# Ledger of designs, part 15: designed miniproteins, single chains

Each design is a single chain, and the fold is of that chain. pLDDT is the mean over its residues in the fold that is shown.

## One batch from the design tools (miniprotein)

Design m497
Fold by ESMFold2-Fast:
Structure m497 (fold): chain A 58 residues (1-58)
Amino acid sequence: KKYTQAELREHAAKSSVSPFSDAPLLSRTGEGGETLFLDPALEPSGKTFLSAREYLEK
């Protein structure tokens, strides 16, 4: 199932767990006020934050 960007933001606001795994999902505000996401299951380095669009493409 595909998530929309709005659904992903809502999930992150309600839970600290990835919707695709039991891994912790981190979020932060990026430059310009956009929400950025870090899922260690998709980004093994644990250092790269992705925009909602980029995260959904993983």
Scores: mean pLDDT 64

Design m498
Fold by ESMFold2-Fast:
Structure m498 (fold): chain A 87 residues (1-87)
Amino acid sequence: MEEASRGVVNARTALSLAETAIKYAREAKYTGDPNLLKAAINLLKQAEKNLEEARKYAGLSPRTRQLVEEAEKKIEEAKKVIDEALA
């Protein structure tokens, strides 16, 4: 029970961090603020760490697996947005 809850929390945290990374990266692209870009990269790294933790519990429930898949897609989106901001 606690392990499944941990997986859900970590997956949701990864998703939230990736969404914030996208927001900061987009703002950095339009403002040219290098501090926002650095913040976006740091948020992406934290999102990836939370996703790795969530993956350990993905087999415990369909809900955890679904949230892990959603977080993976959002992290991939964040990587693309950060790459665009770096260009």
Scores: mean pLDDT 83

Design m499
Fold by ESMFold2-Fast:
Structure m499 (fold): chain A 101 residues (1-101)
Amino acid sequence: AAAAQERREALSGEILRAMNELVEALNAGDEEKAKEAVRRIEEVLRAGADAGLLSEEEAATFAEAVRRAAEELAEKAKKGEKIDMEEFSRALAEAMARLTG
């Protein structure tokens, strides 16, 4: 249904927004803001699962992948490397592959 597709698009938009906030926090070295951004992504994924837009297993797997990507990229940011959305997307994809493969 069109309404379900619009809800999925809204969910994806909220996740992308929180991911951008996470990348900004990592580059700023703000560990508290980075943790809050991860929690926001987890909350959005849980709300999506509660709404039936994804399974609870998919939500949990994605949340774990985000945590692992954030930890890896935080170490790079501490070394003075600038993190962009492309690097975050690669780290997230690698974490997802390890969790699902």
Scores: mean pLDDT 82

Design m500
Fold by ESMFold2-Fast:
Structure m500 (fold): chain A 89 residues (1-89)
Amino acid sequence: SIRQEPVETVAIRGDTVVARQRIYSSTPGELNVRVTASPVATEVHVTIERLPDGSVIVSVLARVPEPVAAALRASGREFDITVDVSRAP
């Protein structure tokens, strides 16, 4: 089975938001990971770290308009990203 942790907003610096999610897999084999960031993001950079147990850490760095970044800082809400995980064929 695949277990996804909640998405966590790790840092907000000016117009840059960093979000992270850890994904656990109990079944051996590669995972295919697709990340979709909020449509308000102007740039999106994704880093995927694969762990020896087959789980992965997905880190997303996104640039957003400053009013959006300010609202996230003020509200403490998580940045909206969707991480879709499937088994490699």
Scores: mean pLDDT 73

Design m501
Fold by ESMFold2-Fast:
Structure m501 (fold): chain A 95 residues (1-95)
Amino acid sequence: MPSSLEKMKKLIDDTFKRIEGLLEQAETASPDEAEKLLSEVSVLLNDFGGTLSRLASKAIDEGTPLSEVQKLIDEATKRRRELLKRGLEIDERIQ
């Protein structure tokens, strides 16, 4: 069974890969389809934050150094900001 730290890494990779795919689809979609895809991205980002926080707490409880957990959170935060910016650019184009 993977550690909570490994689960955090997998969650980050899987979630952002999925969001990147949805944003790529939204860039070439009709306005109505793009709006639906952006809504799905919004839901995924909200759910991601809650799950990541839960896994971070478990990783700390398992004895993972706080600095190692924080590094993953910082990396995820940077990637999230880039994806949010891309989503906002698409949203502006379909208005």
Scores: mean pLDDT 85

Design m502
Fold by ESMFold2-Fast:
Structure m502 (fold): chain A 92 residues (1-92)
Amino acid sequence: MTPEERARRLAVADRMVDELIEKLKDKLTPEQIERLRARARSLAEQGADIPTILAEVLKELRDLGVSDEDLEKAGFPKEFIDNAIKEYEKLK
């Protein structure tokens, strides 16, 4: 990965997490927000594509106790989340 490509991937990961945080800020602690940012950035630095980063972030939000209803209000219907996670869990 080129330095320019890495910078673009990190910027996309940061923006995705920022959009999720804005919609879910009342459901997440500052510590959970920082962990989410660190995870997304780590995946981007490892060369993960955007759908993979999104699936892992959504999975972590569920693990943190964010409800499917809250995720749907944030623009991620349960069917979309379930499909994204199932697809990328197979790559373990």
Scores: mean pLDDT 73

Design m503
Fold by ESMFold2-Fast:
Structure m503 (fold): chain A 67 residues (1-67)
Amino acid sequence: FGLTADSSGEEILAAFRTVDTDGDGVLSREEMKALGFTDEEFAKYDADGDGVIDLAEFVMMLVDLLK
């Protein structure tokens, strides 16, 4: 999806909306793996271990990975 450290909030939100296929505001582990994220990367940002990533966690993950 080509996000960088210079990506705008609109670009990040658009990417999240693109992969959130059910529109419930969270990303599943399978959806994250389809984006090229590993189980280890997913677990790092899934602080509660509930198996989903919300928008805020997604933004924090991208900021950490792109810096």
Scores: mean pLDDT 69

Design m504
Fold by ESMFold2-Fast:
Structure m504 (fold): chain A 119 residues (1-119)
Amino acid sequence: SSSLEEEMDEGVARVAVAVAKWLYENLPKKVDDSTIKKNEELIKKLEVKAKKGDPYAQFRLGFNNLILGLDYYSRGDKKKAEEYFNLSIEYSEKAKKQGFLPEQAEELIELAKKALEEL
């Protein structure tokens, strides 16, 4: 039987994927520098855990790099958008390979690949 913690992690991941899909379809016309900087700081903190093999940190980096890629894409910075979409794919693949939320990780990979094709 799955634990309540495992069910809650899957639910949070489903919400994260839904938010990423919604942001992709509804790109904000203006993104504040403070919002981008906060996300970049969070990514740097998560990279320490992800490099140690934490699959939750890897999944979260897949999500946060995707959001940051969309933020740069909305600003017309295609080079940074490409960099962050590729990082989203890399970290999502690492989480998927560990069997951590593989369906939701695949949805992040597919969304990042779709975004790359639009660059």
Scores: mean pLDDT 82

Design m505
Fold by ESMFold2-Fast:
Structure m505 (fold): chain A 55 residues (1-55)
Amino acid sequence: SHMEREQRLRQLQGRAVRLRYEEGLSYREIGRRLGISQGTARTLVNNAIARSAAP
């Protein structure tokens, strides 16, 4: 369902942000660990940060 897809995306974004800022991994390593491309990993992190910066 769309709800399950959104939940999965949100979990993926949260994991990507933690790997980037808590573990200091590169986008390439994040992509490898999550089974996605380096570009997708960068997009997930950027989108999560943009949303958390909104009031």
Scores: mean pLDDT 76

Design m506
Fold by ESMFold2-Fast:
Structure m506 (fold): chain A 92 residues (1-92)
Amino acid sequence: SSAKEILETVERTLEAVKFHASLGDGQGAANAALFGAAEVSRIAKKSTEVSPETKKQILKLLQQAYDKAYKGDFEGAISSVEKALELAKKAV
């Protein structure tokens, strides 16, 4: 299911952002969030299982994670991805 694919993508994105944050790697954490957003966007275009509103909110949160990680706000970046994960869990 595309809802499950979005969930799994956000879960992998959270693990990647946390990993790079643990290394103090702002560029790596930001890139992880960006790649996660790109993959969610790709899956979302093929699916009607997740509402358009939920898709937009997940993508916005992953973009916020990118912006925060780029600025070195690792706690904020992780929090944004965790919020995206909660939305993805509710969509399954």
Scores: mean pLDDT 90

Design m507
Fold by ESMFold2-Fast:
Structure m507 (fold): chain A 54 residues (1-54)
Amino acid sequence: SDVEKAAENLEKVLTPLTAAHIMGSMSRYYLTYGSPEKAKAWDDVMNKLVEKIE
């Protein structure tokens, strides 16, 4: 998906914590502007990344 590809690109160029922060911000953006499916997709990639950092 577009979200998964964008998330993969963020992980390649940013530190994991910075990438996770941006993913969370994207989830909030899409939740606010009426795309709950994209918000969920960004939240899922963020949580998956955060679990790997722990």
Scores: mean pLDDT 82

Design m508
Fold by ESMFold2-Fast:
Structure m508 (fold): chain A 72 residues (1-72)
Amino acid sequence: MIEEAVRKVLETKEPVTLEFDGLKVTVSLDEDNVLIVEPEFDVSKASTEELRKLAEMVGELLQAHGKLLKEK
């Protein structure tokens, strides 16, 4: 799921909204193909568990992004 979202962003260059364990995150690319991850919630009001889940999601997104960039 996470790898598919990153692949879709790389192929379409359009933002993709991902929902993981109740958390909504929008993934997009900047002009240099750097992955931009935007939580669809107020991070300052997030619980410790939500922040932990966000960190895990970001880690998986970065791994998938690095892998897919090398496939070019």
Scores: mean pLDDT 76

Design m509
Fold by ESMFold2-Fast:
Structure m509 (fold): chain A 77 residues (1-77)
Amino acid sequence: MKKLADAVLEGVKKTMEKLKDKVHSISVQIEGKKVTITVTAEKGYEKEVKEEAEKNFREALKKKGVEAEITVEGKEV
């Protein structure tokens, strides 16, 4: 549990640091080994924010050796 949560937090932090002016909010739901990430982007940035979040979360999980199913959902304000 803690290892997965730490990987999720690292993914959130990296996404916010790179896209802080384009991200409105990030919500994460963890159910066992399933991680659902909902990123709310500023208008016109949904695809960019979603793609960056997917990359950051995948890299964070890989670095910590955590196996999880990642689903990233994008929406705009």
Scores: mean pLDDT 78

Design m510
Fold by ESMFold2-Fast:
Structure m510 (fold): chain A 85 residues (1-85)
Amino acid sequence: SSDKNIKILKNIIEELEKLLKENPTSNQIKNLLSLIKDSLKYLDDNTKNQLKNIIKDLEKKIKENKDIEAVKDLISKLKDIIKSL
């Protein structure tokens, strides 16, 4: 069910937040984002559209490694969307 996939996404985001606090490698963060993107296949179209753009923004900001506050804000927005589902 979609509920299980939402819980998986929430857990992945919580792990992503923990890694950011610990100064993780870009590869570790990219791997978690790839897992989130794979989970999108099982969500409804409205939820997919909301998450896709934020995930792409996260990938870009993490790659640039200059805007930790923006990355944290995007992760918080993802968590809020997932929690509202």
Scores: mean pLDDT 68

Design m511
Fold by ESMFold2-Fast:
Order: structure tokens, then sequence, then C-alpha cells
Structure m511 (fold): chain A 74 residues (1-74)
């Protein structure tokens, strides 16, 4: 689970950084953050996590990616 979270977080951060450098809008980057959060939730559920735990972790990931996007676009 920890390796899964770390891998997806690193992939998501790299993609958001690349898109921001390419001139993507903040709205588009927020959409990407939601996409990666949905992927994390699904992978955690497939790994046997509870629905509540999966949603909490996915939302934490989304918030981290949104903050990164805001820092890169500002």
Amino acid sequence: LEELYKKLLEEAEREIEKLAKDGASLAYLHGKARFYAAQMEQELLNAGASLEKARKIAEELREKLVKLAEELVA
C-alpha cells in the first residue's frame, strides 16, 4: 500500500509539473488532480482498503496535487 501510494503520487506530481510547464490552465490541472485521486481510490479498494479509508487517502492526494498546481502556476 505504501509503495502503491508513493508510486502514484510521484507519477501524478511529474505529470502536473510537466503540464504546468507546458502552459496548462489551473482548471485543467485541478481536473488532473481529481483524475489521479479517483485512480488512487480505485487501487486502494482493489487492494482491500475500506471505502472510508480509500476516500480519505484519495482526497488527501487530490489536495496535495492541487497545492502543487497552484504553486507551479502562481
Scores: mean pLDDT 82

Design m512
Fold by ESMFold2-Fast:
Structure m512 (fold): chain A 57 residues (1-57)
Amino acid sequence: MVLVDGKEIPIEDIKEVRPHPDPRFRGLLVLITKKDGKEYLLDPSRLPEELKAKYVP
């Protein structure tokens, strides 16, 4: 589970997580959901440990 923008997103609904390409958002991640295709900005510190190893080396 990932909390972003006051919403709890299940891991299975995560399509992808990647670093934001814009230098103004350096160090932030973009989380994209499978169901709605919505994009959320979040800090790597907000990811569960199991996802940090995969998306934040």
Scores: mean pLDDT 71

Design m513
Fold by ESMFold2-Fast:
Structure m513 (fold): chain A 75 residues (1-75)
Amino acid sequence: SEAARQQAREEAAIEAAVGFVAAVYKLTPEQKEAILRAVREGADPSSLSPEEQALVAQVRSLADTILAVDDRYEA
């Protein structure tokens, strides 16, 4: 369905953003999984370190940018 396709695009954008941030900051697999989970589950900032909060914010911003670019192809 179209809704399932949109959800898949959102998941792909988040995964790509996490992968990019993990590569840039040389994150461990455990750190990468923690950031991915925090973004997907909307973890409370109080449960994250300041560094993890900054990484989550960067991932969200990058995922939004990827989706905004991708939306042009849906038009």
Scores: mean pLDDT 76

Design m514
Fold by ESMFold2-Fast:
Structure m514 (fold): chain A 69 residues (1-69)
Amino acid sequence: MDIEIDALEKALRLVASEQNFDEAIKILREAGLDEVAEELEKLRKQGASNSAITYFLLEKLEELRRKRG
């Protein structure tokens, strides 16, 4: 299984369903997705909506799936 894809799927669920940004950021960093984690943290700090952050993670997940599949 792809560790990065799995991490993005888990982060997406944590944000969309639980609004648990801290755990989402942790999972992304542990998977080596530091740039995605930093951008998520920046969006949260700027007051981006949960929908906007969810869309951001969904775009990153689709981008990674296209590169790997």
Scores: mean pLDDT 82

Design m515
Fold by ESMFold2-Fast:
Structure m515 (fold): chain A 57 residues (1-57)
Amino acid sequence: KKSEEIRKKVKEFNEKAQELYDNPDLPEEERQRRMDEIYEFTLKLPKEASKKLLEEL
């Protein structure tokens, strides 16, 4: 099933989101670009998976 791939992608994006929280010194422009990239990928995931990712962000 696709759920295995989705789970792995969710984990990867969750780690990237965590890095944003762990690095408050990140320039606003760079932080904004990374946030936009994460949101773009979550929008392409099934709604249930994207909702879970957005909850963690």
Scores: mean pLDDT 68

Design m516
Fold by ESMFold2-Fast:
Structure m516 (fold): chain A 81 residues (1-81)
Amino acid sequence: LQEVLDSLPESVRQRLEAVYEFATEGIEDELERALAFARMVKAFDLLKDYSDEEKRQILRAFLKEKGFSDEAIEAALKEVF
């Protein structure tokens, strides 16, 4: 999981981190945090240069690294796609 994130270009990682901080600011509920991030990923098309399968792998790894549950991660992926 960490290896997927470590293989990303620094610019892509910084963009995901910045959007994550912005989207989740002030939200304490885990599911709402995951959905807020997912909505911003979709709206800004942050991973447009990646295939849908690569986007799923990147987003799953990113949210898992942030400590989200499998339920919250799957809800976020449904929101993006």
Scores: mean pLDDT 80

Design m517
Fold by ESMFold2-Fast:
Structure m517 (fold): chain A 76 residues (1-76)
Amino acid sequence: TAAAEAAFNAGVAALLAGDLETAERHFLRSLTLDPTNEAARRIGRLVGAALRARAEGDEATAQRYEDEARALAKSL
C-alpha cells in the first residue's frame, strides 16, 4: 500500500540521517501494514539490534549493526 511504502521510505530516510529510534518506528509501521516487505524486516532487525547494543553500552557492536543496516538501505 502507499501508506506502507511511505512508512518504509521514512524509515530509510531516518536511518540515513542517523536517527535509529525514528527509523525503527517507521519500519515497524511499514511491517504492520505490509508484513511481506523483506527489506523492511531485514533493515528493521539490524536497526533494532543496533539500538539494543547501544542501550547495553556496546557502541562498537551498535556501530557495526548500523553500518550493515545503512549498507542494505543504500543497496535498494
Scores: mean pLDDT 89

Design m518
Fold by ESMFold2-Fast:
Order: sequence, then structure tokens, then C-alpha cells
Structure m518 (fold): chain A 60 residues (1-60)
Amino acid sequence: PRLAELGRKQREAVAAGDFETAGRYGAEIIREVKRMLEENVDHPVVRQLRLGLEGLEALK
């Protein structure tokens, strides 16, 4: 719920042309995702992010 709410607020700020507020919500989303990764929360967004990071590491 928190990630969906932050994403909605960020999109609303972008639509309003308030990129400073959108950037603040973006930073909150990054912090929340990092917290979920550290706590091993099983969430679709976290699973997709882990898969993406594994793919990027395999290319290095």
C-alpha cells in the first residue's frame, strides 16, 4: 500500500509540473524499496527488482 501511494503521489506531482515534489516522493520510494529488500519482504516489486539486479550483475 505505501509503495502504491507514493507512486501515485509522484505521478500526480509530475503531472502538475512539480518536479521538486516528485523527486522527494521518488527518494521515499527508493528508501521504502531498500527497506523491503533488507527485510526480505516478498513483494512483486521486490522480486522484479532482484531479478533485474541479477541480470545486470550477470552482464558485468
Scores: mean pLDDT 72

Design m519
Fold by ESMFold2-Fast:
Structure m519 (fold): chain A 99 residues (1-99)
Amino acid sequence: SELEAIAEAAHRAYETAKRIAREKYPELDEEVIEYAGHRAGERVRELMEQGKVLSEEEIEEIAREEAEYAAKNAEEVLREAREIRERERQTILDLIAAN
């Protein structure tokens, strides 16, 4: 399935970005590492959904770029990640309160 192939490639990018971030920047907050993984996976998914065929090398390059971006912007990434999580938490609480 095309959807399965895209999901597998996105997951590979996610795991690769997290591995590169941990290996190269072992002091990074886990939330920043997770952000790098999710961005890499999303980027690979979007490119493949647009019909682009990505090699293993291209997937690894995307993962590396996202890991480096997250590390260079760690404070901003951490702030954004926590804000997104707080919004998601509030949405869940609002749904519970409405029921």
Scores: mean pLDDT 84

Design m520
Fold by ESMFold2-Fast:
Structure m520 (fold): chain A 103 residues (1-103)
Amino acid sequence: SRTEEDRKLIEEALKRFSEEELYEATNELLKEAGLIDEDIPREIFREYLDFMLTGKPLRIPQEKLEDYVLLGIALPQVAKVLLGLISREEAIEEIRAQYKEVL
């Protein structure tokens, strides 16, 4: 499934890069995509990362739903950029396209 493919990309990125580097790159790409002005809270990032890596279900408050949606869209694309699989520009375009589909 797409979720399993996305998880594997994130796992491969974390073998070569720190959680901090992944967090920073995620915020940078989301800001460049024009989707956030402020960094996604670290607690939300960590909870989503734990969910993706362990498969444990998330309880998402409605007021935080957009942050989790943005992480779900952005994290696989950020992992692809860090691994050298796609360009930064391709990642931004894909993030914007996926965000429009869930709007």
Scores: mean pLDDT 84

Design m521
Fold by ESMFold2-Fast:
Structure m521 (fold): chain A 76 residues (1-76)
Amino acid sequence: SPRREELREMLRHGSESPIARAARALLQGARSIREAAEEAGVGVGAIYRYVRSKREILEIDIEIGLELIKEGVAKL
């Protein structure tokens, strides 16, 4: 999804948008997209505009973590 990259940038730069908050709720232990949406105060459909599944949010988090590790290694 083209909007997947928007969510990745939001998460990488610490955005406090409701969508970024929902994604962080999933990363911090929410069991489903619905539970994360309720915690962030957004509609489930709003999250599905950015990602197709909880797995895709986990993949984004791994991608960000790997980029940060590579940047750290490059400075050594």
Scores: mean pLDDT 81

Design m522
Fold by ESMFold2-Fast:
Structure m522 (fold): chain A 90 residues (1-90)
Amino acid sequence: LALKTLDAALEDVPKRLRNPEVTRLLVQALTQARQLVAQGDYDAAIALLRQARDQIVATALAAGDFRDARTAEAILDGAIRAIEEEQRRA
């Protein structure tokens, strides 16, 4: 289900976020994580998204985009949980 969660997040990100830089970084991180999950590299995907979470949230907060910071955090945390659950079942 991780790929479906990532695909849904990629579709929702441009609709939910307003800051172009935060949107770009989030799309980039989710796209890279999707490729890693498709290759079976779950640990690499989780590590990438955790690093991206810290960077993207910090970027949004520095820009004063508190809503985008919270939205990006929620999306990334959801994606990480979906990948962790799929890895646990594998």
Scores: mean pLDDT 85

Design m523
Fold by ESMFold2-Fast:
Structure m523 (fold): chain A 86 residues (1-86)
Amino acid sequence: SLEKLFEEYDEAVIELTRRIVDDLIAQTSDPELAEELRKAVDEAIEKGDVKALERITWLMLVGRAAGLSPDEIARLAVEELKKELE
């Protein structure tokens, strides 16, 4: 059913985001920034904010393609996750 596909999609987004974040954290030179990113991602997952996870996953992929450093990508991802829902 479509409902099962949407549930599987949400789980896939969470797992993909976790993998990309773990890869990014392994490449960052700033351990404080790495911890801030991990906490912000974990909070978004706990809230079930799949839309925010999609946005940061897209941002991380585009940032990598654009040649941004891991630290620059991590800062942008943290800023996006801290953005108010307005």
Scores: mean pLDDT 82

Design m524
Fold by ESMFold2-Fast:
Structure m524 (fold): chain A 94 residues (1-94)
Amino acid sequence: SREELKEILYKAVEEIVKLMEESGVLSPEQIADFRATLLGGVDGAVAVAKSREEFIEKARELFKWIVERARGLGLPEETIKKIEEIGKKALEQL
């Protein structure tokens, strides 16, 4: 269902946010802003996707954006690799 797909992405977002918190690189304010942006991205994908295939494409775009922004924020490569693995696992469950 649409709700099940949304929950998969929400779980992935929370796992990514936890990694960002554990990295110690970002402030609490940056982490809160990032979480809000990611949840908004999931909600946006749910709102605009007309099919499961389109939803998967939007989710893939979101995870690509997350990885690029994480690099821009100065997260360690080890943390970025873990974020990529979370994204891959989430996409496989969609």
Scores: mean pLDDT 83

Design m525
Fold by ESMFold2-Fast:
Structure m525 (fold): chain A 67 residues (1-67)
Amino acid sequence: SAGEEGRAAGSAGLAAGDDEKAAEGAIAAGRGGGLTAEQGEAGAALAKALGMEKGAKGAEEAARLGA
């Protein structure tokens, strides 16, 4: 599903340090129901710790959509 694909892409982006891929994946996961609010919040915290500003914003939006 789009949510599952988005979650996989977002996780791969975080692991690779690819801020744009992490952001795109997180937003797609949020829109497709692939993330809970708690998972989005955890992803945002991790992205912030890694200095990934776009990834953090994407994960924050995913968290809001999961709530």
Scores: mean pLDDT 79

Design m526
Fold by ESMFold2-Fast:
Structure m526 (fold): chain A 70 residues (1-70)
Amino acid sequence: RLSFEEAKALAEEYEKTKTEEQKKILKEIAETLNKIGDAIDLGLKLQKEGYSFKEALYRGAKETGVKANK
């Protein structure tokens, strides 16, 4: 008999057998999602300052990208 915590630990251990390529893809997806979230948050702030929603999102994405490439 396996407890829920033991079953979860075994599943996580099994997933660690995935290839380096699979791990790299998952990391790139996570980084992209984080950047999109930051751009949306900044875009919403710019919208409150009188920019249109579309323009605010573009400006937010640009500024987030510039800071990331600093």
Scores: mean pLDDT 59

Design m527
Fold by ESMFold2-Fast:
Structure m527 (fold): chain A 81 residues (1-81)
Amino acid sequence: SRRERLQREIVDLIDRNGGALSVREVAEALGLSQATARRLLRGLEAEGLLERSKADPTRYVLGPKSFDPHVEELARAVRSV
C-alpha cells in the first residue's frame, strides 16, 4: 500500500542521511505535505521504528526496533543471497 511504501522510504531516508530527519526534510524528500509526513513519523515512533533525537527533539532517528540485532540478521541474510 501507499502507507507501507512511504514508511519504508522514510526509514531508508533516515538511514542514508546520517540517522536523523525532521518532518520538513521527510516532506520535501518524498513530495508529501508536512501534515502527511508528521502522521507517518508519529506512526513509526508509536511502532518503535523511530524515536526523537536526543540532540534535537524536532528530528527523528531510528528507534530500538529498527536496531534489533535479530531484524538486522534477517535483513543481512536476505541481502546476502
Scores: mean pLDDT 70

Design m528
Fold by ESMFold2-Fast:
Order: structure tokens, then C-alpha cells, then sequence
Structure m528 (fold): chain A 65 residues (1-65)
């Protein structure tokens, strides 16, 4: 999942810059699910939410700079 997580962080940072705010958890879950679909990975709701939470935390740190 490391590659999926890194891709999600990149997309969340871009989204945050575009909107001028930190993305929501719902937006992070949507991005994680989109990347998983692109890679042919089936994710449970629980796993998608966990990955989204981790990616959002990293994106928040990068957006604060």
C-alpha cells in the first residue's frame, strides 16, 4: 500500500493548493478509492478510511509549509 499512500498524498496536496484549504477526510477517501481502482485493487471501507487518514495527515503537514 506504500505506493498508493504516496500517490494519495501527492493528489491531496494538489487538491489542497487548488482549493486553498486542507482537504476533508471524505475527499481523501475518494482519492484513495480512485487510485485503488486505477491499480485494480479492491479495498474494504475500513482499509480505504485508514489509508485516507494516513495520507491526509501527511498532506496536512506538507500544506502547512
Amino acid sequence: FEELLEEAVDRLVKLGKQKGRVPTLDEAVEIVREIAEEKGIALSDSVATTLATLALQEAKERLAK
Scores: mean pLDDT 81

Design m529
Fold by ESMFold2-Fast:
Structure m529 (fold): chain A 72 residues (1-72)
Amino acid sequence: MEKEKIEKETKKLLEEFKKLGEEVGKKDELYKKRLEASEKEIEKLLKEGKYEEALEAAKRGLEIFKGELEKL
């Protein structure tokens, strides 16, 4: 059940990444590309069964991208 919980939480954080991408729109293409690359890496970690690493990457990425969005 722990893996399923972590996967669910990570997927919820990936939904937040998608919202950030929609919010930024076409305003900053570099930001959007970096955001998409981060999403891909998190999805790769989930597929590799690295659930804890995926969750931590999602949390760190979300903090970074939210902070950068405030500067746009």
Scores: mean pLDDT 80

Design m530
Fold by ESMFold2-Fast:
Structure m530 (fold): chain A 85 residues (1-85)
Amino acid sequence: GVEEELERLRELAEEARRLAEEAKAAGADPAIVDQAELLARQLEETVRYLEAHKDEPGMEEIARRAAEHAEALLEKLRALYEESV
């Protein structure tokens, strides 16, 4: 349901924040830090939007697709960070 996808999005936002802090502490490429921070902000905004509209038709599918896209992007950012250290 929408609540399960919202929780997934919140977890992804927290993971993006952790990646940004980890990359910043390690002195990684500022572009990686900036992209991780941007992803976290976008996910936080997406969660807020979806929470406001969760009872509307199609919101579960929108949340699921957003989570899938965010997960793939976060995995790519983490790989770039790990290759940089």
Scores: mean pLDDT 86

Design m531
Fold by ESMFold2-Fast:
Structure m531 (fold): chain A 95 residues (1-95)
Amino acid sequence: TVTVTLSAPSEVPAGSTVTVTCSVSGDLSKKLTIKISYTTPSGGTVLVAEKEGTSVTGTVSNLKAGTTYTFTCEAINENGEVVASASKNVKVVPA
């Protein structure tokens, strides 16, 4: 069993940098690729970071004030299958 933990702020002021960290734990007998992305309210998806291993950190800037972005972290196995995932919403407030 693999567990994904996604760390992201719940609220940030416009113009700030958002740092997101994803880590995986559990029975890690095989290599995993950890992928962080976010979705916009318009349905767009943006890749933030992708790394083979057990953790990855990404940063995002220039997020729009008054918008809530959904960040998703996926742990992907050697077959390209998502074995675990986690999501968090980040609200960008006017500065």
Scores: mean pLDDT 81

Design m532
Fold by ESMFold2-Fast:
Structure m532 (fold): chain A 55 residues (1-55)
Amino acid sequence: GTEEENDLKKQILDVEVQLGVLDIKLAVGVISDTEEHEQSKPLRVQLEELKQQLA
């Protein structure tokens, strides 16, 4: 792999970790469905774009 590929993989991992944290927060009731939706939407878009760059 190239440094670019490794950087993309790190960015993908960071976004996936952030999404996982939001899922846990929603599951334990520290955030609402609306807050999860608002916070996860840009992260899901970013993840899609990063995966597209890796492909």
Scores: mean pLDDT 84

